# Designs tried in a protein design run: designed miniproteins, single chains, continued (5). Part 71

Each design is a single chain, and the fold is of that chain. pLDDT is the mean over its residues in the fold that is shown.

## One batch from the design tools (miniprotein)

Design m18460
Fold by ESMFold2-Fast:
Structure m18460 (fold): chain A 72 residues (1-72)
Amino acid sequence: HMLTDEELVEAIAEIAAAVALTSARNKGLSPEQMKAEVEAWFDRQIAKETDPLFVEALRKAREAALARLDSL
């Protein structure tokens, strides 16, 4: 079983979002500070990344992480 590009992007996005959310929560930040940190971190990573699959994965992870913070 070889992952498709779409499956790989989704897997990376889920892992990246989970890691970012867990890290932010463990720092004891306010919800506003967690959002700002997560958003800024992903924006920096996206700006540095040249691999289009990783750019797409990071973009999806950013959206997922921010949506999760909004629902908490």
Scores: mean pLDDT 75

Design m18461
Fold by ESMFold2-Fast:
Structure m18461 (fold): chain A 101 residues (1-101)
Amino acid sequence: SVEELIKKAVELFKEAAKKASEEQLEKAEKKLEEAREALLDESLTEEERKKKVVEYLKEVAEILKNPELIKILDELEKKASIEDIGELLRKLLEVLREAKK
């Protein structure tokens, strides 16, 4: 299910963030903020916003060197709604802010 894919993505991101350097966490945060701006961009169609957010999340997975997360993001791009992608992004931002404490 999409809910299980989101949960697995969050768990993989949380584990990767625990092992990440400060530089990796800062780069990931900037990409997640860019993803949030893309999600809120009213000049883009819903499909364009979804695609752009997923592209930024894949860049985050590359920064954190997590190929399994990239694979899950590919499945979410095909199966998830924009609302599901927005929920994933919100949860990833929360995890990152906790990791930077």
Scores: mean pLDDT 86

Design m18462
Fold by ESMFold2-Fast:
Structure m18462 (fold): chain A 85 residues (1-85)
Amino acid sequence: GPAHRALADAVREMIEAAQKAGAEVELRFTRTLDADGRGEAHLVAHVRAKTPEQAEKAIEAIREFADRMRAAGLPVHVEVKAEVL
């Protein structure tokens, strides 16, 4: 549906932005639902970059993704793990 498409597009744009910054991003998505169908969406993003500047740009792209999801009414709790290689 439209919400699923918006999430897919935002994830793609986030990954492309991180790759352009020179970073690799690995994503793990989990969702917990209560009996009423309400729940929490959690995204764990693992960022690997060659420089601190590249890592910082990738983290910024992930933050923009989270903001976009909140604006779309699809809030996601985002946890970022960053490594400079």
Scores: mean pLDDT 76

Design m18463
Fold by ESMFold2-Fast:
Structure m18463 (fold): chain A 59 residues (1-59)
Amino acid sequence: SELEQLKQQIRESLERSGRKPPKPSTVRRLYRRYESRIVDDYDRLVMQAIIDVSEEESK
């Protein structure tokens, strides 16, 4: 699924930056926010999600 692809890309991005894997609750929250937007522009949404997760987990 597209959500599975997004989750994998977020994990890979965080691994490259040396950050901890995102918490399940953080991932679930962000996925719900993005689900309605995925239809519009998937690739841009994926990049934004990676940034948002990285910022959230760096706090």
Scores: mean pLDDT 60

Design m18464
Fold by ESMFold2-Fast:
Structure m18464 (fold): chain A 83 residues (1-83)
Amino acid sequence: SSEEQILAQINELVVTVMNEIPDVIKATTFGLLVSGALQSIRLGDLESAERDLEEALEIAKRYGSEEGIKAAEQAVELMRQLA
């Protein structure tokens, strides 16, 4: 379905964000927020997933590359389209 394709795109964008963030930051609250968002997506709680991803985006803006920031913003936008 189109929703399955969008969820696959969100997953790919989240992987891109993780690759663009330093390992030390991934082991912090950032990793917990991303894990929480993925769990919320599995439960169909898109509102909680969006909140966690938006918070992770703020961390990505401080410590990520321009590519990581862009990927995080695209992931949040796709989540909003599913909600």
Scores: mean pLDDT 72

Design m18465
Fold by ESMFold2-Fast:
Structure m18465 (fold): chain A 99 residues (1-99)
Amino acid sequence: MKEEEIERLKRRLMELLGVSEEEVDLLLRAMRTGRVTPAEAAALEKIEARIRALPDVARRVEVLGLLHELGLLLGREYATSLEDIPAAVARNLALAAAL
């Protein structure tokens, strides 16, 4: 049930940003663990750059909504509190608020 929803959101994110499955998997791993390795940091920086490069505000809002839904799904499965939202995800949400 939740895994099918995560897979759907993952595929939509890949389509909107033009990023690889491996890069999205690194993002999802960072969201699950609350830790960012150098490989995950590089993937997150690329994803952030792709979000900023989106021409339409509506597409940026869609991507940020997908990231929020993924954070909620993964937080419910692996995090013990809402404070366990990874710093990288919090940063991406803060960039959204600056729009």
Scores: mean pLDDT 67

Design m18466
Fold by ESMFold2-Fast:
Structure m18466 (fold): chain A 84 residues (1-84)
Amino acid sequence: SENEKLVEEGLKIMEEMIDKVEELLEKGDYDSAYKVWQDGNRKIEEIYSKLDPDSQKKFEKKFLEEFEDRVLELEKRLREALAA
């Protein structure tokens, strides 16, 4: 279904965003890391808003299981890097 494709696309964007932000943070490119973080989250929000309620729950469950800890750690690292 279109919803299943959107869930897969959203999760893929999230994984690619996380990987790229981690890479840029390791390089000390904090401004680029923040831009990738903002752009990725905007795209994910657009996808999420197009999902039906059941697919939103599936997306949220997958996020909590696979990405939440990494996302929280990256958000913390970005806030600390940009505050310096």
Scores: mean pLDDT 87

Design m18467
Fold by ESMFold2-Fast:
Structure m18467 (fold): chain A 77 residues (1-77)
Amino acid sequence: SSAARAARLASYAAAVALLEEQARYAIDHGNKALLEQIREELERLRDLLEREFGDDPEAQALVARVDAIIAEIEAAL
């Protein structure tokens, strides 16, 4: 159903937001090991979003946000 799909996308958006906060914290504290772990989780989440939602514009926006966070992490490593 569209409601179940929206709920899943909202769950993924919440996960991205939490990982973004965790990444900022790790950058501020120079915790490279945690940054590498967060990057791996973001890459996995990106793959899940593409597999489950394909070309959905809302999912594509989340993928773009994930890619931006990964770029920030790589710049800090």
Scores: mean pLDDT 87

Design m18468
Fold by ESMFold2-Fast:
Structure m18468 (fold): chain A 84 residues (1-84)
Amino acid sequence: SMMDQQLEEFKRDIAAFLEAIKAGELSSEEIDQAVLTLIGLMEKPDLPEELKKAGVEFLKQLLSDPRLSEETKEKIEEKLKELS
């Protein structure tokens, strides 16, 4: 189904993004922008539960990145608090 394809693509995009972060390929600005985009996506009321779970796990991993701005970390923490 289209939803299964979207979930597969989302998981691949998240995995690729995490690898790029670990490799030091992304600027702090690119990381911040990607995080804000993900947070906005997770605010959609029709988002599948599996996509929400993947997004939550990704956000938790991002909190450990020292290149992330304090403002973006605060936004991640607030989003995780809302989803708990």
Scores: mean pLDDT 72

Design m18469
Fold by ESMFold2-Fast:
Structure m18469 (fold): chain A 97 residues (1-97)
Amino acid sequence: KLLEALETGSPEEQVAAAEEYFGVTLPEDLRAELLRFLSRSKLSPELRAQELIQYLVGSKGTGAYMLALSDDSLSLEEKLELAKKYNDGKAPASLRS
C-alpha cells in the first residue's frame, strides 16, 4: 500500500507514504520543501516517487540522508541541503566512507 501510494499518488500522498515508510515525522519546513520540489518538477508520479526516495535516502540509495538525520550536530537546514546535494550526485561522498 505504501509503495503503491509512492508510485501513483499525489505529491502530498507520496510525502505522507514516505513518512510512514521510514517511521518518521518530517519537520514542517522540510516537508514543505519536498512538496514544492515534487509539485514544481512536473514529473509523472513514478518519477516523483524515485526523486523523493533518493532525496530522503541520499544519493543512489547510499543512505546518506538517513545518516545525516541521525547527526544531532547538523541543523534541519543543513540536513536538507546535504540531502539535496547527495541526491544531485554532486557531492564528493564515497559509497563506503
Scores: mean pLDDT 57

Design m18470
Fold by ESMFold2-Fast:
Structure m18470 (fold): chain A 95 residues (1-95)
Amino acid sequence: SEELEEVERRTRLAEEGRLDVREVGEAYTRARVLAFERRGEERERAEELARRLREELERLGEEEYEKHKEEQQEVAREVAEKLREIGEEIDRELE
């Protein structure tokens, strides 16, 4: 079906890292719906696409978590460095 072909195209784009979390989520939802609506080979194909899209969705979720974690670590380092500089300044003024 044309709908299965579109989901297959989106699955390939997701595996190539060319879709964002929202787009992968939409494709995954559509694959799941098609797996319920279709029978036989088309159902099996939709189920396979849903599994592949789920793996990509989990990968993207992990990547976004790691990016956010790195940003938080960078801010913490900058704050720690500024606090150290302030402490050194206070110590010099109190000599």
Scores: mean pLDDT 79

Design m18471
Fold by ESMFold2-Fast:
Order: sequence, then C-alpha cells, then structure tokens
Structure m18471 (fold): chain A 84 residues (1-84)
Amino acid sequence: VKEEARRELTRLLRELGVSEEVAEIAAEYLVDLAMGVPPSEVLRRLTKKYGSELTSKGVKAANRLLVEEPDRVEEIVRRVADAV
C-alpha cells in the first residue's frame, strides 16, 4: 500500500511537470503524513536525507498537487491511512 501510494503520487506530480527527484520527495512527504507521522518529524527526516533545498521544493510540489488534484490525493492518502 505505502509503495503503491508513493508511485501513484509520483506519477501525478510528474503529470503536473514536477521533476522525478522532487516528485519522489513530495510523494514521500504525503505518504508519511498519511501514516500519522508528525509534520515536524517528516520535515526532519526529509531534510536529513535530501537537504533543505530539495525538501522545500518537495513540500511546495506536494501543496501544488493538493490544490490541483485534491480528490485524487485524498483517495490515495485514505488508502494509506486505512492500512495503518
């Protein structure tokens, strides 16, 4: 479920013109939030793994996806939350 959700979110982000690297970071951010990880902890992990600049781009891309495709994101996020 988690890996499938990450792939689906990455594909949606790439359809919006987001680069693969940034899309993967944005997808990881959204999945970790759906799993109930606190936002501060998600940001800490992503910053440690990818650095602050890429993490910032990932969060911005995730927010853009939530604005452009809210219903599709909600469906994917709900599947992750229901599996936890």
Scores: mean pLDDT 82

Design m18472
Fold by ESMFold2-Fast:
Structure m18472 (fold): chain A 76 residues (1-76)
Amino acid sequence: MKELEKKYEEELEKGDYYGAAVYLIKLASELLDQGDFDKAREYLEKARELAEKSDEDDREVLEVAISAGLTSLKSS
């Protein structure tokens, strides 16, 4: 997780909202595997905010991953 957090910050510094959102989704996936559903949801919500700042094609890819993560939370 610490390396993913560092990559997330690097992408934000560059203004790469797509890259930043990808790393938040990866962090959320690790949290889901650990059973930390509250933090996973928080990271998915942050990823959605970043996806909204991305171009349309990148946003569609991110929304699919975010929706899958949120569905996993609801099923738990």
Scores: mean pLDDT 79

Design m18473
Fold by ESMFold2-Fast:
Parts: sequence; structure tokens; C-alpha cells
Structure m18473 (fold): chain A 73 residues (1-73)
Amino acid sequence: SEEFKRDVVRALAEIYVGILKIIKDKESPEELREWAERFAERIRETGKKLGVSDEDIEEIVEYLRKAVEEILA
């Protein structure tokens, strides 16, 4: 179902947020943002391959971007 595919992409984003939290103390804020950009690209590519709507993909990407800024606050 579309909901299941969206949830898989969302779970991937949550894994990426977990990775960003782990590397926060090892990497500079600039490097952390670069990692987040790479993860956002992977989310878009995976979502498109799974047939998730562009709207849902961008909501998941926004979640990742908000999480990065919260990590850096």
C-alpha cells in the first residue's frame, strides 16, 4: 500500500537522524549539514523508486531538515 511505502521511507529518514545524532560530536556543524544533504538525496531517490508521492517525500525530507537543526541547536 502507499501508506506502507511511505512508512518505509520515513523509517529510513529516522535511521539517518539516528546516524546524525551519533556523528554530531565527531563532525563539525558544516560537515553534519553536508551529511544531511546526502541523506536527503537518498530519501528522495528511495521514495521515487518505491513510488511514494512527491508530497510525502518532501514532508519526510522536511522532517530530516528540522531534525538536523534541532540537533545543532
Scores: mean pLDDT 87

Design m18474
Fold by ESMFold2-Fast:
Structure m18474 (fold): chain A 92 residues (1-92)
Amino acid sequence: SEDEINKILKEIRDMIKNNAPLSEIQKKLDELMKLMSNASIDVLDKAIDMLNEMLLYAQEQGQQGNKLHMEYALLLGAVITGLSVRKVTDKK
């Protein structure tokens, strides 16, 4: 559901801000991707927007010398790419 997706997105955002281990971020992203498998294009758009906000934050922190956030940015970029490919494939 959209509410479950929004909850996981907020959890991922908070984990990134709290410097959570990459394994925990990966686990939550895997849960998100499973929920997104049957999501509408509108829900995909909202999730991609929230993930892009997280990506920009992680990139900014990484550029300031936080190597963990550089790794978050790479992981987030991969997930955003996967969701964006699905969105393009499903669009007429």
Scores: mean pLDDT 83

Design m18475
Fold by ESMFold2-Fast:
Structure m18475 (fold): chain A 94 residues (1-94)
Amino acid sequence: MSELEKKIEELRKTAEEVIELLEKNVKLSDEERKKLKQGLENAIKAIRENPEDAALYFGAFMQDVINLAKEKGAPEEVIEKIKKMMQEMYEKWS
């Protein structure tokens, strides 16, 4: 596996953990779940095209997740965990 593909797999794993955390704490519609999965795939595509901007593209996706969590009334603890995951991603891929 290339170094880029390894980073993408780690990104996908982190995003899936965030989505799972969100689903455990708020009720997501089928359309909201589809949008999150599509947003992740769009971010991965952008990262493959411009790997140097990986943190920017994934950060935008994570911000969309945080906004959805707030709109659905997720507990503050859950939102803070998502923010921490985003910060750890920036540190790992910046």
Scores: mean pLDDT 81

Design m18476
Fold by ESMFold2-Fast:
Structure m18476 (fold): chain A 88 residues (1-88)
Amino acid sequence: DVAKKAAEELRKLIEREDLPEKARKAFLGIAIALSGSGPEYLARAEELAAEHADVLDELDEKQKRVLEKAEELHKKIVEERAKEKELE
């Protein structure tokens, strides 16, 4: 359920920040991908971030913090998934 919680937090961050429409669509795509389970959905989120890198690079400081938070959530999901495998 970590991926779903991370996606919910990411959506809240998008709603709190005044993002350009193109960047908001990119973050929404990433949030949807993170709502899935497994490494394939995480890889999809990374592909979407890379595809929209030109838009993301032009973000202001507040918008960059949203991107940084998305990266933190992605890393946390990967770590939590690895930990769950050890406990099984």
Scores: mean pLDDT 60

Design m18477
Fold by ESMFold2-Fast:
Structure m18477 (fold): chain A 98 residues (1-98)
Amino acid sequence: SMEELEERALELIERADEVLKRVLERKAAGELASEEEKEEVRELEREVEELREQAKEEGKKSEDKMRYVQVQMLIIAAAATVLLTERMIRRQEEEAAR
């Protein structure tokens, strides 16, 4: 259902925010992101893509177009947080290699 997709999108945002927070805390301490944190980011990216596909299919049959737009916006927010986290990790690794 669209409601279940909304709940999943919110959970993905919370998980992505937590990983981003840990990566930023590591950066403040002069530490690189762990291999575990990198794997968490990859898993979140896959889950966001899966959720996006599920939302698209549900949206084709949904009469509640406003809820569909809301779910899509939440998925975009989750994707943006994941991308930001991935870029932060990459930047830290580039700085450490220099």
Scores: mean pLDDT 84

Design m18478
Fold by ESMFold2-Fast:
Structure m18478 (fold): chain A 87 residues (1-87)
Amino acid sequence: LLEEIEELLAKMREYLSKDVEKALEIFKEYLELLYKLPSGSEEERYAEDQGVALLLEAAASLSPEEAQKFLEEVNKISREIKAKAEA
């Protein structure tokens, strides 16, 4: 599971410079796997830290306006997937 998450993060990194829409689709898959990890585990913390670092790096590579829009989409996706996981 953790290995699958790391693979998705690597794939997302590749698409962030090529196809942001595809990168956001991969981000959804990453979150779905992340929520399958035991709550409060070391694995969850590690996977979350890696994902956050990647998102911050991506936002830093964009203009302020593009970064704002990107983070809004990320937050929207995060809320939707979290709601699904809690249902």
Scores: mean pLDDT 77

Design m18479
Fold by ESMFold2-Fast:
Structure m18479 (fold): chain A 101 residues (1-101)
Amino acid sequence: MEEKLREIAEELRELAEELEELAEKSKDEELSAELKLIAGELRLAAEAAEKGDVERAVTLLRAAAERAEETAEKFKEKDPETAAALREVAERLRELAEELE
């Protein structure tokens, strides 16, 4: 279990870095801000996972997944590529949350 939590934490940090790169490339300040917020939530979830706080990690992952879906829906017409990436992130976050339960 501890090894699995470390692997999940590493994956969450990689996803956070991807979202931060998308934020820097975004010309829309609102989208950039939302991407940075989601990335921050993923980093907090990674920290919770590394500390073995599974309940907190799952809660943060589900919150981040919901925010990613809402952001994807809001920006699907303005930035369909980033919206598609956010939907994939949301799906992966739900998978990770289920794996931790």
Scores: mean pLDDT 86

Design m18480
Fold by ESMFold2-Fast:
Structure m18480 (fold): chain A 66 residues (1-66)
Amino acid sequence: MVASVEVRPLGGDLVEVTVTAGETPTRVRVYDREGNLLEERVVAPGETATLVLDTSRLGAIEFSDA
């Protein structure tokens, strides 16, 4: 289960997404506008992961229990 998600603009089309997992692992999936998977990451319980994403290509970000 995700504990927190923070999104920060970096300038241009770039954003920084910081994901902190709670008591269970969190799976993060990044999709393009056509629904193709661009990146998948599993964040361990209590850990934080940072992703830099290009919003010109971004369709969706999905958070789920891993």
Scores: mean pLDDT 80

Design m18481
Fold by ESMFold2-Fast:
Structure m18481 (fold): chain A 65 residues (1-65)
Amino acid sequence: MDGEIAAALIRMYARVATGKSVEVRTEGDEVTVVAKGLSDEDIKELEKMAKKVGKNLGVKVKVER
């Protein structure tokens, strides 16, 4: 499935949940969320959200600290 759709959803949810912009990279069906400069709680919220989006869209999502 298209990783760009997953990336767009993750960017939107990250902004709503943490109030901060995050870098999201796509490579085919793989999506990487770069969580540098975020608090541990913000990173946990991003990991939960990214896992949910990945499962629902059939893409591999990972969060990098």
Scores: mean pLDDT 75

Design m18482
Fold by ESMFold2-Fast:
Structure m18482 (fold): chain A 79 residues (1-79)
Amino acid sequence: SEIEKLKKQAELLYKREAEGLVRMSPEAAKDPRVQELLDEARKAYEEVKKASTPEQAKEAYDRLVELIRRLREEIARLP
């Protein structure tokens, strides 16, 4: 149940904030720093999906949250 909730939260966060961003601002997605953060966010999301314990899921989820925060920050710096 706890793992399932974290996996669902990660899915919603990743699809809205990472995939949604690429869809709405494809120009920003071409920036090398943005691409790097998108790749790291995708890896963190995959780690949440593969997590076998609540601790693993939360660790990967917290990393995803931080990467999405940094992604938004980098995009705000683009001209």
Scores: mean pLDDT 84

Design m18483
Fold by ESMFold2-Fast:
Structure m18483 (fold): chain A 61 residues (1-61)
Amino acid sequence: GAREEAIEKAEADAKAFAAMIESYGGTAEIKKVSETRFVVTGTVDGKELEKVFDANDYLLA
């Protein structure tokens, strides 16, 4: 359904963001903080990055 598809997109985008950080020589972690919300935290070149991927945002797009 649309909700499950949105969750898959949010997770895929979180993984893509983590892979981008790692491609620049950084480290990244993905945390599933709820059924519909993923948080990517990472560090690259001494800079801390955090980005939230919420499946509900994909349902509203």
Scores: mean pLDDT 81

Design m18484
Fold by ESMFold2-Fast:
Structure m18484 (fold): chain A 65 residues (1-65)
Amino acid sequence: KEIEKEVEKLKEDTKDLISVYREFGSQNPELRELAESEIARLEKETQKKIDELNKQGKELENAAN
């Protein structure tokens, strides 16, 4: 429950940040490489955190039994 909310928040926050970087990259060709690199890093880091949170939540459910 709490973890599901955290995962959703993480996805929304990351999506907003990605949107900002995409906007900059589209308007400034010199920043496109940097924007794409940052987007890739954000996606990777966010996915890693989401995976860890989901795994942790599943383990905690077992413990709460």
Scores: mean pLDDT 78

Design m18485
Fold by ESMFold2-Fast:
Structure m18485 (fold): chain A 87 residues (1-87)
Amino acid sequence: SLSRAEVLALGEELIALLAEEAARTGDRSVRTLQALAQHLLAEFRAGRVSVEEAVRGLLDLIDAALAESTDEALRARLQELRRRLEA
């Protein structure tokens, strides 16, 4: 199972990936996913969301990003992040 520190690190990595893609494409749906990821991580830092709830939320956001993206490099990075969250 993942530690709190590992979930925080993976969440920040997801936010960075979504920010990079939003800057590259100008895609509003990607910006929305970035904002949702930032909100989830803020709630997690505040202790309002458990490790298990944060992991589920991050996985849902990754799955939503994968559904929107056809970029092979981004998809590969999202899939690896997903795998690390399922560890």
Scores: mean pLDDT 89

Design m18486
Fold by ESMFold2-Fast:
Structure m18486 (fold): chain A 97 residues (1-97)
Amino acid sequence: MEELIEELKKIKEKIKENKSDKEKVKKLLGEMVSVAIRGVEAGADLDEIAEIFEEVSKILAEAGHTELAKLAEEASRYVREGDIQGLEMVHLAVAFS
């Protein structure tokens, strides 16, 4: 459980470091959504996971990745709801963005 939150925080830092590289940021956001799905299934702190996605959405918006920022915000909402199907839809949308 603790490892999943730390993995999400590490991916957030990688997104921040690579914010000018759309393809790398897109791949990292997809990895974050996959980790979040595992976190929801494992009964992790949904509010903490959602807060990380909200921070990522701001980073992406400031970098001009408006579509990816919206997807990160949607992921945050689905995490708070425990909606795994919603997260799976976001994961597909990130892959095809």
Scores: mean pLDDT 87

Design m18487
Fold by ESMFold2-Fast:
Structure m18487 (fold): chain A 84 residues (1-84)
Amino acid sequence: SAAEIEQLTREANEAFLKAATAVSERNGKLNLPPTQEDVDLLSRAVALLSRLQSLVPPDPFTQQLLASAQGALEQGKKILAAQA
C-alpha cells in the first residue's frame, strides 16, 4: 500500500512534468499548436494524479497539479477539435 502510493506519486509527478514540458515547448517556446500526443500526455497525467488523490489525504500540491493538468487538457482538446 505505502510502496504503491510512493510509486504512483513518482509516476504521477513524472507524467505531469513530461506533459508540462511538451506543452511549454510547443505552445510557449515554439508557438506551435498542441498535438494529439500533447493531449495524450496530459490525459495520462490527469489519470495518475486523480488516482493518487483518491488514495492519499488531501494535499494542496497534488490538487494544484491536477487542476493545472485538467485545465491544459480541456484547452488542448478544444484547440484540436477546432482544427478538425
Scores: mean pLDDT 80

Design m18488
Fold by ESMFold2-Fast:
Structure m18488 (fold): chain A 91 residues (1-91)
Amino acid sequence: PRTETRVDPATGLTVQVTEHDGRWTALVRDADGRPLAAAVLDEDGKVTIASLTEPGRTREVEVKSKDEAIDLLVEEAARERGRPLHPAAAP
């Protein structure tokens, strides 16, 4: 199993990515460590994003890459907190 943790600089949210037995999953936590949203990416480029603060709220989105899946997951988690997502400063 491969697990990687990173902090999104635009939102301050923590993203934990886990790859195990060919499955890609990601989990986003707030500053208090509370899980906000989770995602699973399939081989067809579809990510399933589920809210962990609002049970039953699930969305399927087609993505171009694993990085795009993470960006969409972070955007969803940021919206759950009512915090606007600001793109990383790339001049």
Scores: mean pLDDT 72

Design m18489
Fold by ESMFold2-Fast:
Structure m18489 (fold): chain A 69 residues (1-69)
Amino acid sequence: AAEVKAQAAEAVRNALRESGELTDEQIDAVVAHVEALSPGAAQNLLDTYQQSPGALKRAAIALAESLAR
């Protein structure tokens, strides 16, 4: 459970860092949101990353923009 969340948070953090489009604070906000997800939601995020890393990156950027509102 906690391990899945940690893996999802790490995958999202790495994808966002590779994009270069977000600040460290924006990345931390997205990662905190991922860490607050249920284990099932975190697993779905990891499954998305494994099938399409680009889709995860775009979704994470959109989430960061939504959280900034």
Scores: mean pLDDT 74

Design m18490
Fold by ESMFold2-Fast:
Structure m18490 (fold): chain A 77 residues (1-77)
Amino acid sequence: MSAQEALEKVKEAMREAGAKVTREISNADGTATVQAEAKTLKEAQDIAEFVEKKLRELGLDGSGKAVGKTVYVSASS
């Protein structure tokens, strides 16, 4: 899977979780990182967990982290 395909899957998962995507980064090594903003601290944690689980179900090595109301998700194939 390309970094662009990983990026699009992360963005779709974020959209389904109700997060507003604020930043997108794709790297030549096939990794993608997406940043999103949540309305509450609890929502940020719930979004990070949801997106991480969904990406793993899609066969991506996905990792989600919440820092305050900001959600950071990284994915690689």
Scores: mean pLDDT 79

Design m18491
Fold by ESMFold2-Fast:
Structure m18491 (fold): chain A 77 residues (1-77)
Amino acid sequence: MKSFQELVDEVEKLVDKLIAEGKSRDEILYEVSRFLQKKYEEELAKTKDEAERQEILNRITQAFIYAQMLIEKKLEE
Protein backbone atom coordinates (compact mmCIF):
# COMPACT_ATOMS: atom_id res chain seq x y z
CA MET A 1 0.00 0.00 0.00
CA LYS A 2 1.03 3.59 -0.51
CA SER A 3 1.91 5.48 2.68
CA PHE A 4 -1.00 6.58 4.87
CA GLN A 5 -0.33 10.19 3.80
CA GLU A 6 -0.68 9.23 0.10
CA LEU A 7 -4.00 7.51 0.89
CA VAL A 8 -5.19 10.63 2.77
CA ASP A 9 -4.12 12.85 -0.17
CA GLU A 10 -6.12 10.67 -2.61
CA VAL A 11 -9.18 10.85 -0.33
CA GLU A 12 -8.89 14.66 -0.02
CA LYS A 13 -8.65 15.05 -3.82
CA LEU A 14 -11.67 12.79 -4.34
CA VAL A 15 -13.76 14.67 -1.73
CA ASP A 16 -12.78 18.07 -3.23
CA LYS A 17 -13.66 16.85 -6.75
CA LEU A 18 -17.07 15.53 -5.67
CA ILE A 19 -17.90 18.73 -3.74
CA ALA A 20 -16.92 20.80 -6.81
CA GLU A 21 -19.29 18.62 -8.90
CA GLY A 22 -22.15 19.46 -6.50
CA LYS A 23 -22.53 15.95 -5.07
CA SER A 24 -24.52 15.48 -1.85
CA ARG A 25 -22.93 14.36 1.43
CA ASP A 26 -24.36 10.84 0.96
CA GLU A 27 -23.05 10.61 -2.63
CA ILE A 28 -19.57 11.77 -1.54
CA LEU A 29 -19.52 9.29 1.36
CA TYR A 30 -20.64 6.47 -0.97
CA GLU A 31 -17.91 7.20 -3.56
CA VAL A 32 -15.23 7.48 -0.84
CA SER A 33 -16.42 4.16 0.66
CA ARG A 34 -16.15 2.47 -2.76
CA PHE A 35 -12.68 3.95 -3.33
CA LEU A 36 -11.39 2.74 0.06
CA GLN A 37 -13.01 -0.70 -0.31
CA LYS A 38 -11.23 -1.14 -3.67
CA LYS A 39 -7.89 -0.04 -2.14
CA TYR A 40 -8.40 -2.43 0.78
CA GLU A 41 -9.11 -5.42 -1.51
CA GLU A 42 -6.17 -4.60 -3.83
CA GLU A 43 -3.66 -4.32 -0.96
CA LEU A 44 -5.04 -7.33 0.93
CA ALA A 45 -4.55 -9.47 -2.22
CA LYS A 46 -0.81 -8.58 -2.25
CA THR A 47 0.04 -10.02 1.18
CA LYS A 48 -0.35 -13.27 3.16
CA ASP A 49 1.23 -11.85 6.34
CA GLU A 50 -1.38 -11.39 9.08
CA ALA A 51 0.45 -8.39 10.62
CA GLU A 52 0.51 -6.61 7.24
CA ARG A 53 -3.18 -7.47 6.67
CA GLN A 54 -4.05 -5.96 10.07
CA GLU A 55 -1.99 -2.83 9.27
CA ILE A 56 -3.84 -2.46 5.93
CA LEU A 57 -7.20 -2.75 7.72
CA ASN A 58 -6.11 -0.17 10.33
CA ARG A 59 -4.95 2.32 7.67
CA ILE A 60 -8.12 1.95 5.59
CA THR A 61 -10.27 2.36 8.72
CA GLN A 62 -8.36 5.51 9.78
CA ALA A 63 -8.63 6.93 6.23
CA PHE A 64 -12.42 6.37 6.27
CA ILE A 65 -12.77 8.09 9.68
CA TYR A 66 -10.66 10.98 8.36
CA ALA A 67 -12.81 11.16 5.20
CA GLN A 68 -16.04 11.40 7.26
CA MET A 69 -14.56 14.24 9.37
CA LEU A 70 -13.28 16.02 6.24
CA ILE A 71 -16.68 15.79 4.48
CA GLU A 72 -18.50 17.21 7.53
CA LYS A 73 -15.96 20.05 7.89
CA LYS A 74 -16.03 21.04 4.20
CA LEU A 75 -19.86 20.90 3.96
CA GLU A 76 -20.35 22.88 7.23
CA GLU A 77 -19.80 26.15 5.25
Scores: mean pLDDT 80

Design m18492
Fold by ESMFold2-Fast:
Structure m18492 (fold): chain A 117 residues (1-117)
Amino acid sequence: AEELKKKALEQLEVIEESLRIIEDYLRENGLESASREELIAKSPEIAEALERIEESLKTLKEITKQLYTLGELSLTEYIAAQLLLIGMEFELSLPQTLERIEALLGMVRSLKAMFSK
């Protein structure tokens, strides 16, 4: 249980760091919005950051399921975590803005609070 929670927090740190890379790219290039396709085409670093986020979200879905199976998360907490993860995948499929990155970072903070208990 504690090892899975630690792994979840480590995956959330990877997502946060990768989101900051995308945020910095948007700020440095004066971009109000950039599609996923534009972001992937512009830099190997940005493409790699997006891939790391996708891999970490898949890992978090599996960790969350395992924590629920072990009785470490209530049904309500499990549903809340899954909805946050699905919401993050949806937000990442849309054109990225500084406001959307901040919303994604908010979702990361909510998941960190859940796994820190």
Scores: mean pLDDT 85

Design m18493
Fold by ESMFold2-Fast:
Structure m18493 (fold): chain A 108 residues (1-108)
Amino acid sequence: DPREQEIAAEFNRFATNPEDPEVIEELSRLFGTPAETIRALLNAETAEEVRALAERVSPVALALAAIVAGRRGLLEVTRALSELLDSDQILDALLEFAERLVEERERA
C-alpha cells in the first residue's frame, strides 16, 4: 500500500531527526501546541520541567520528547515521560503524527 509506505517514511523522518525545526513546526500546526512550548519540552532536563509542560502539550509532543530524551540519555526526563505515556501510547501517538503529515501533504 503506497499510503503505508508514505506513513513509514514520515515516521522514519521525524524519528531520525526529532529536533528538526520543520518537524516541530509541523507538530505545532497539526496539534495546536505552540512551537516554543514543544522546544521547551524537548530541551527539558528535569522531571519538574516535564511535568510543568505536560498539561500544555499534545500526547504527540510527549512521545517526540521521549525519543529525544532516550537519544540524549536523560534518565530523569525519560522516567517522568514514562509515568505519563507507556510504550504503546508513544507508538500510537507517533503513528498518528505520521498519518496526519501524509494527509496534510495529500491536501497541499
Scores: mean pLDDT 85

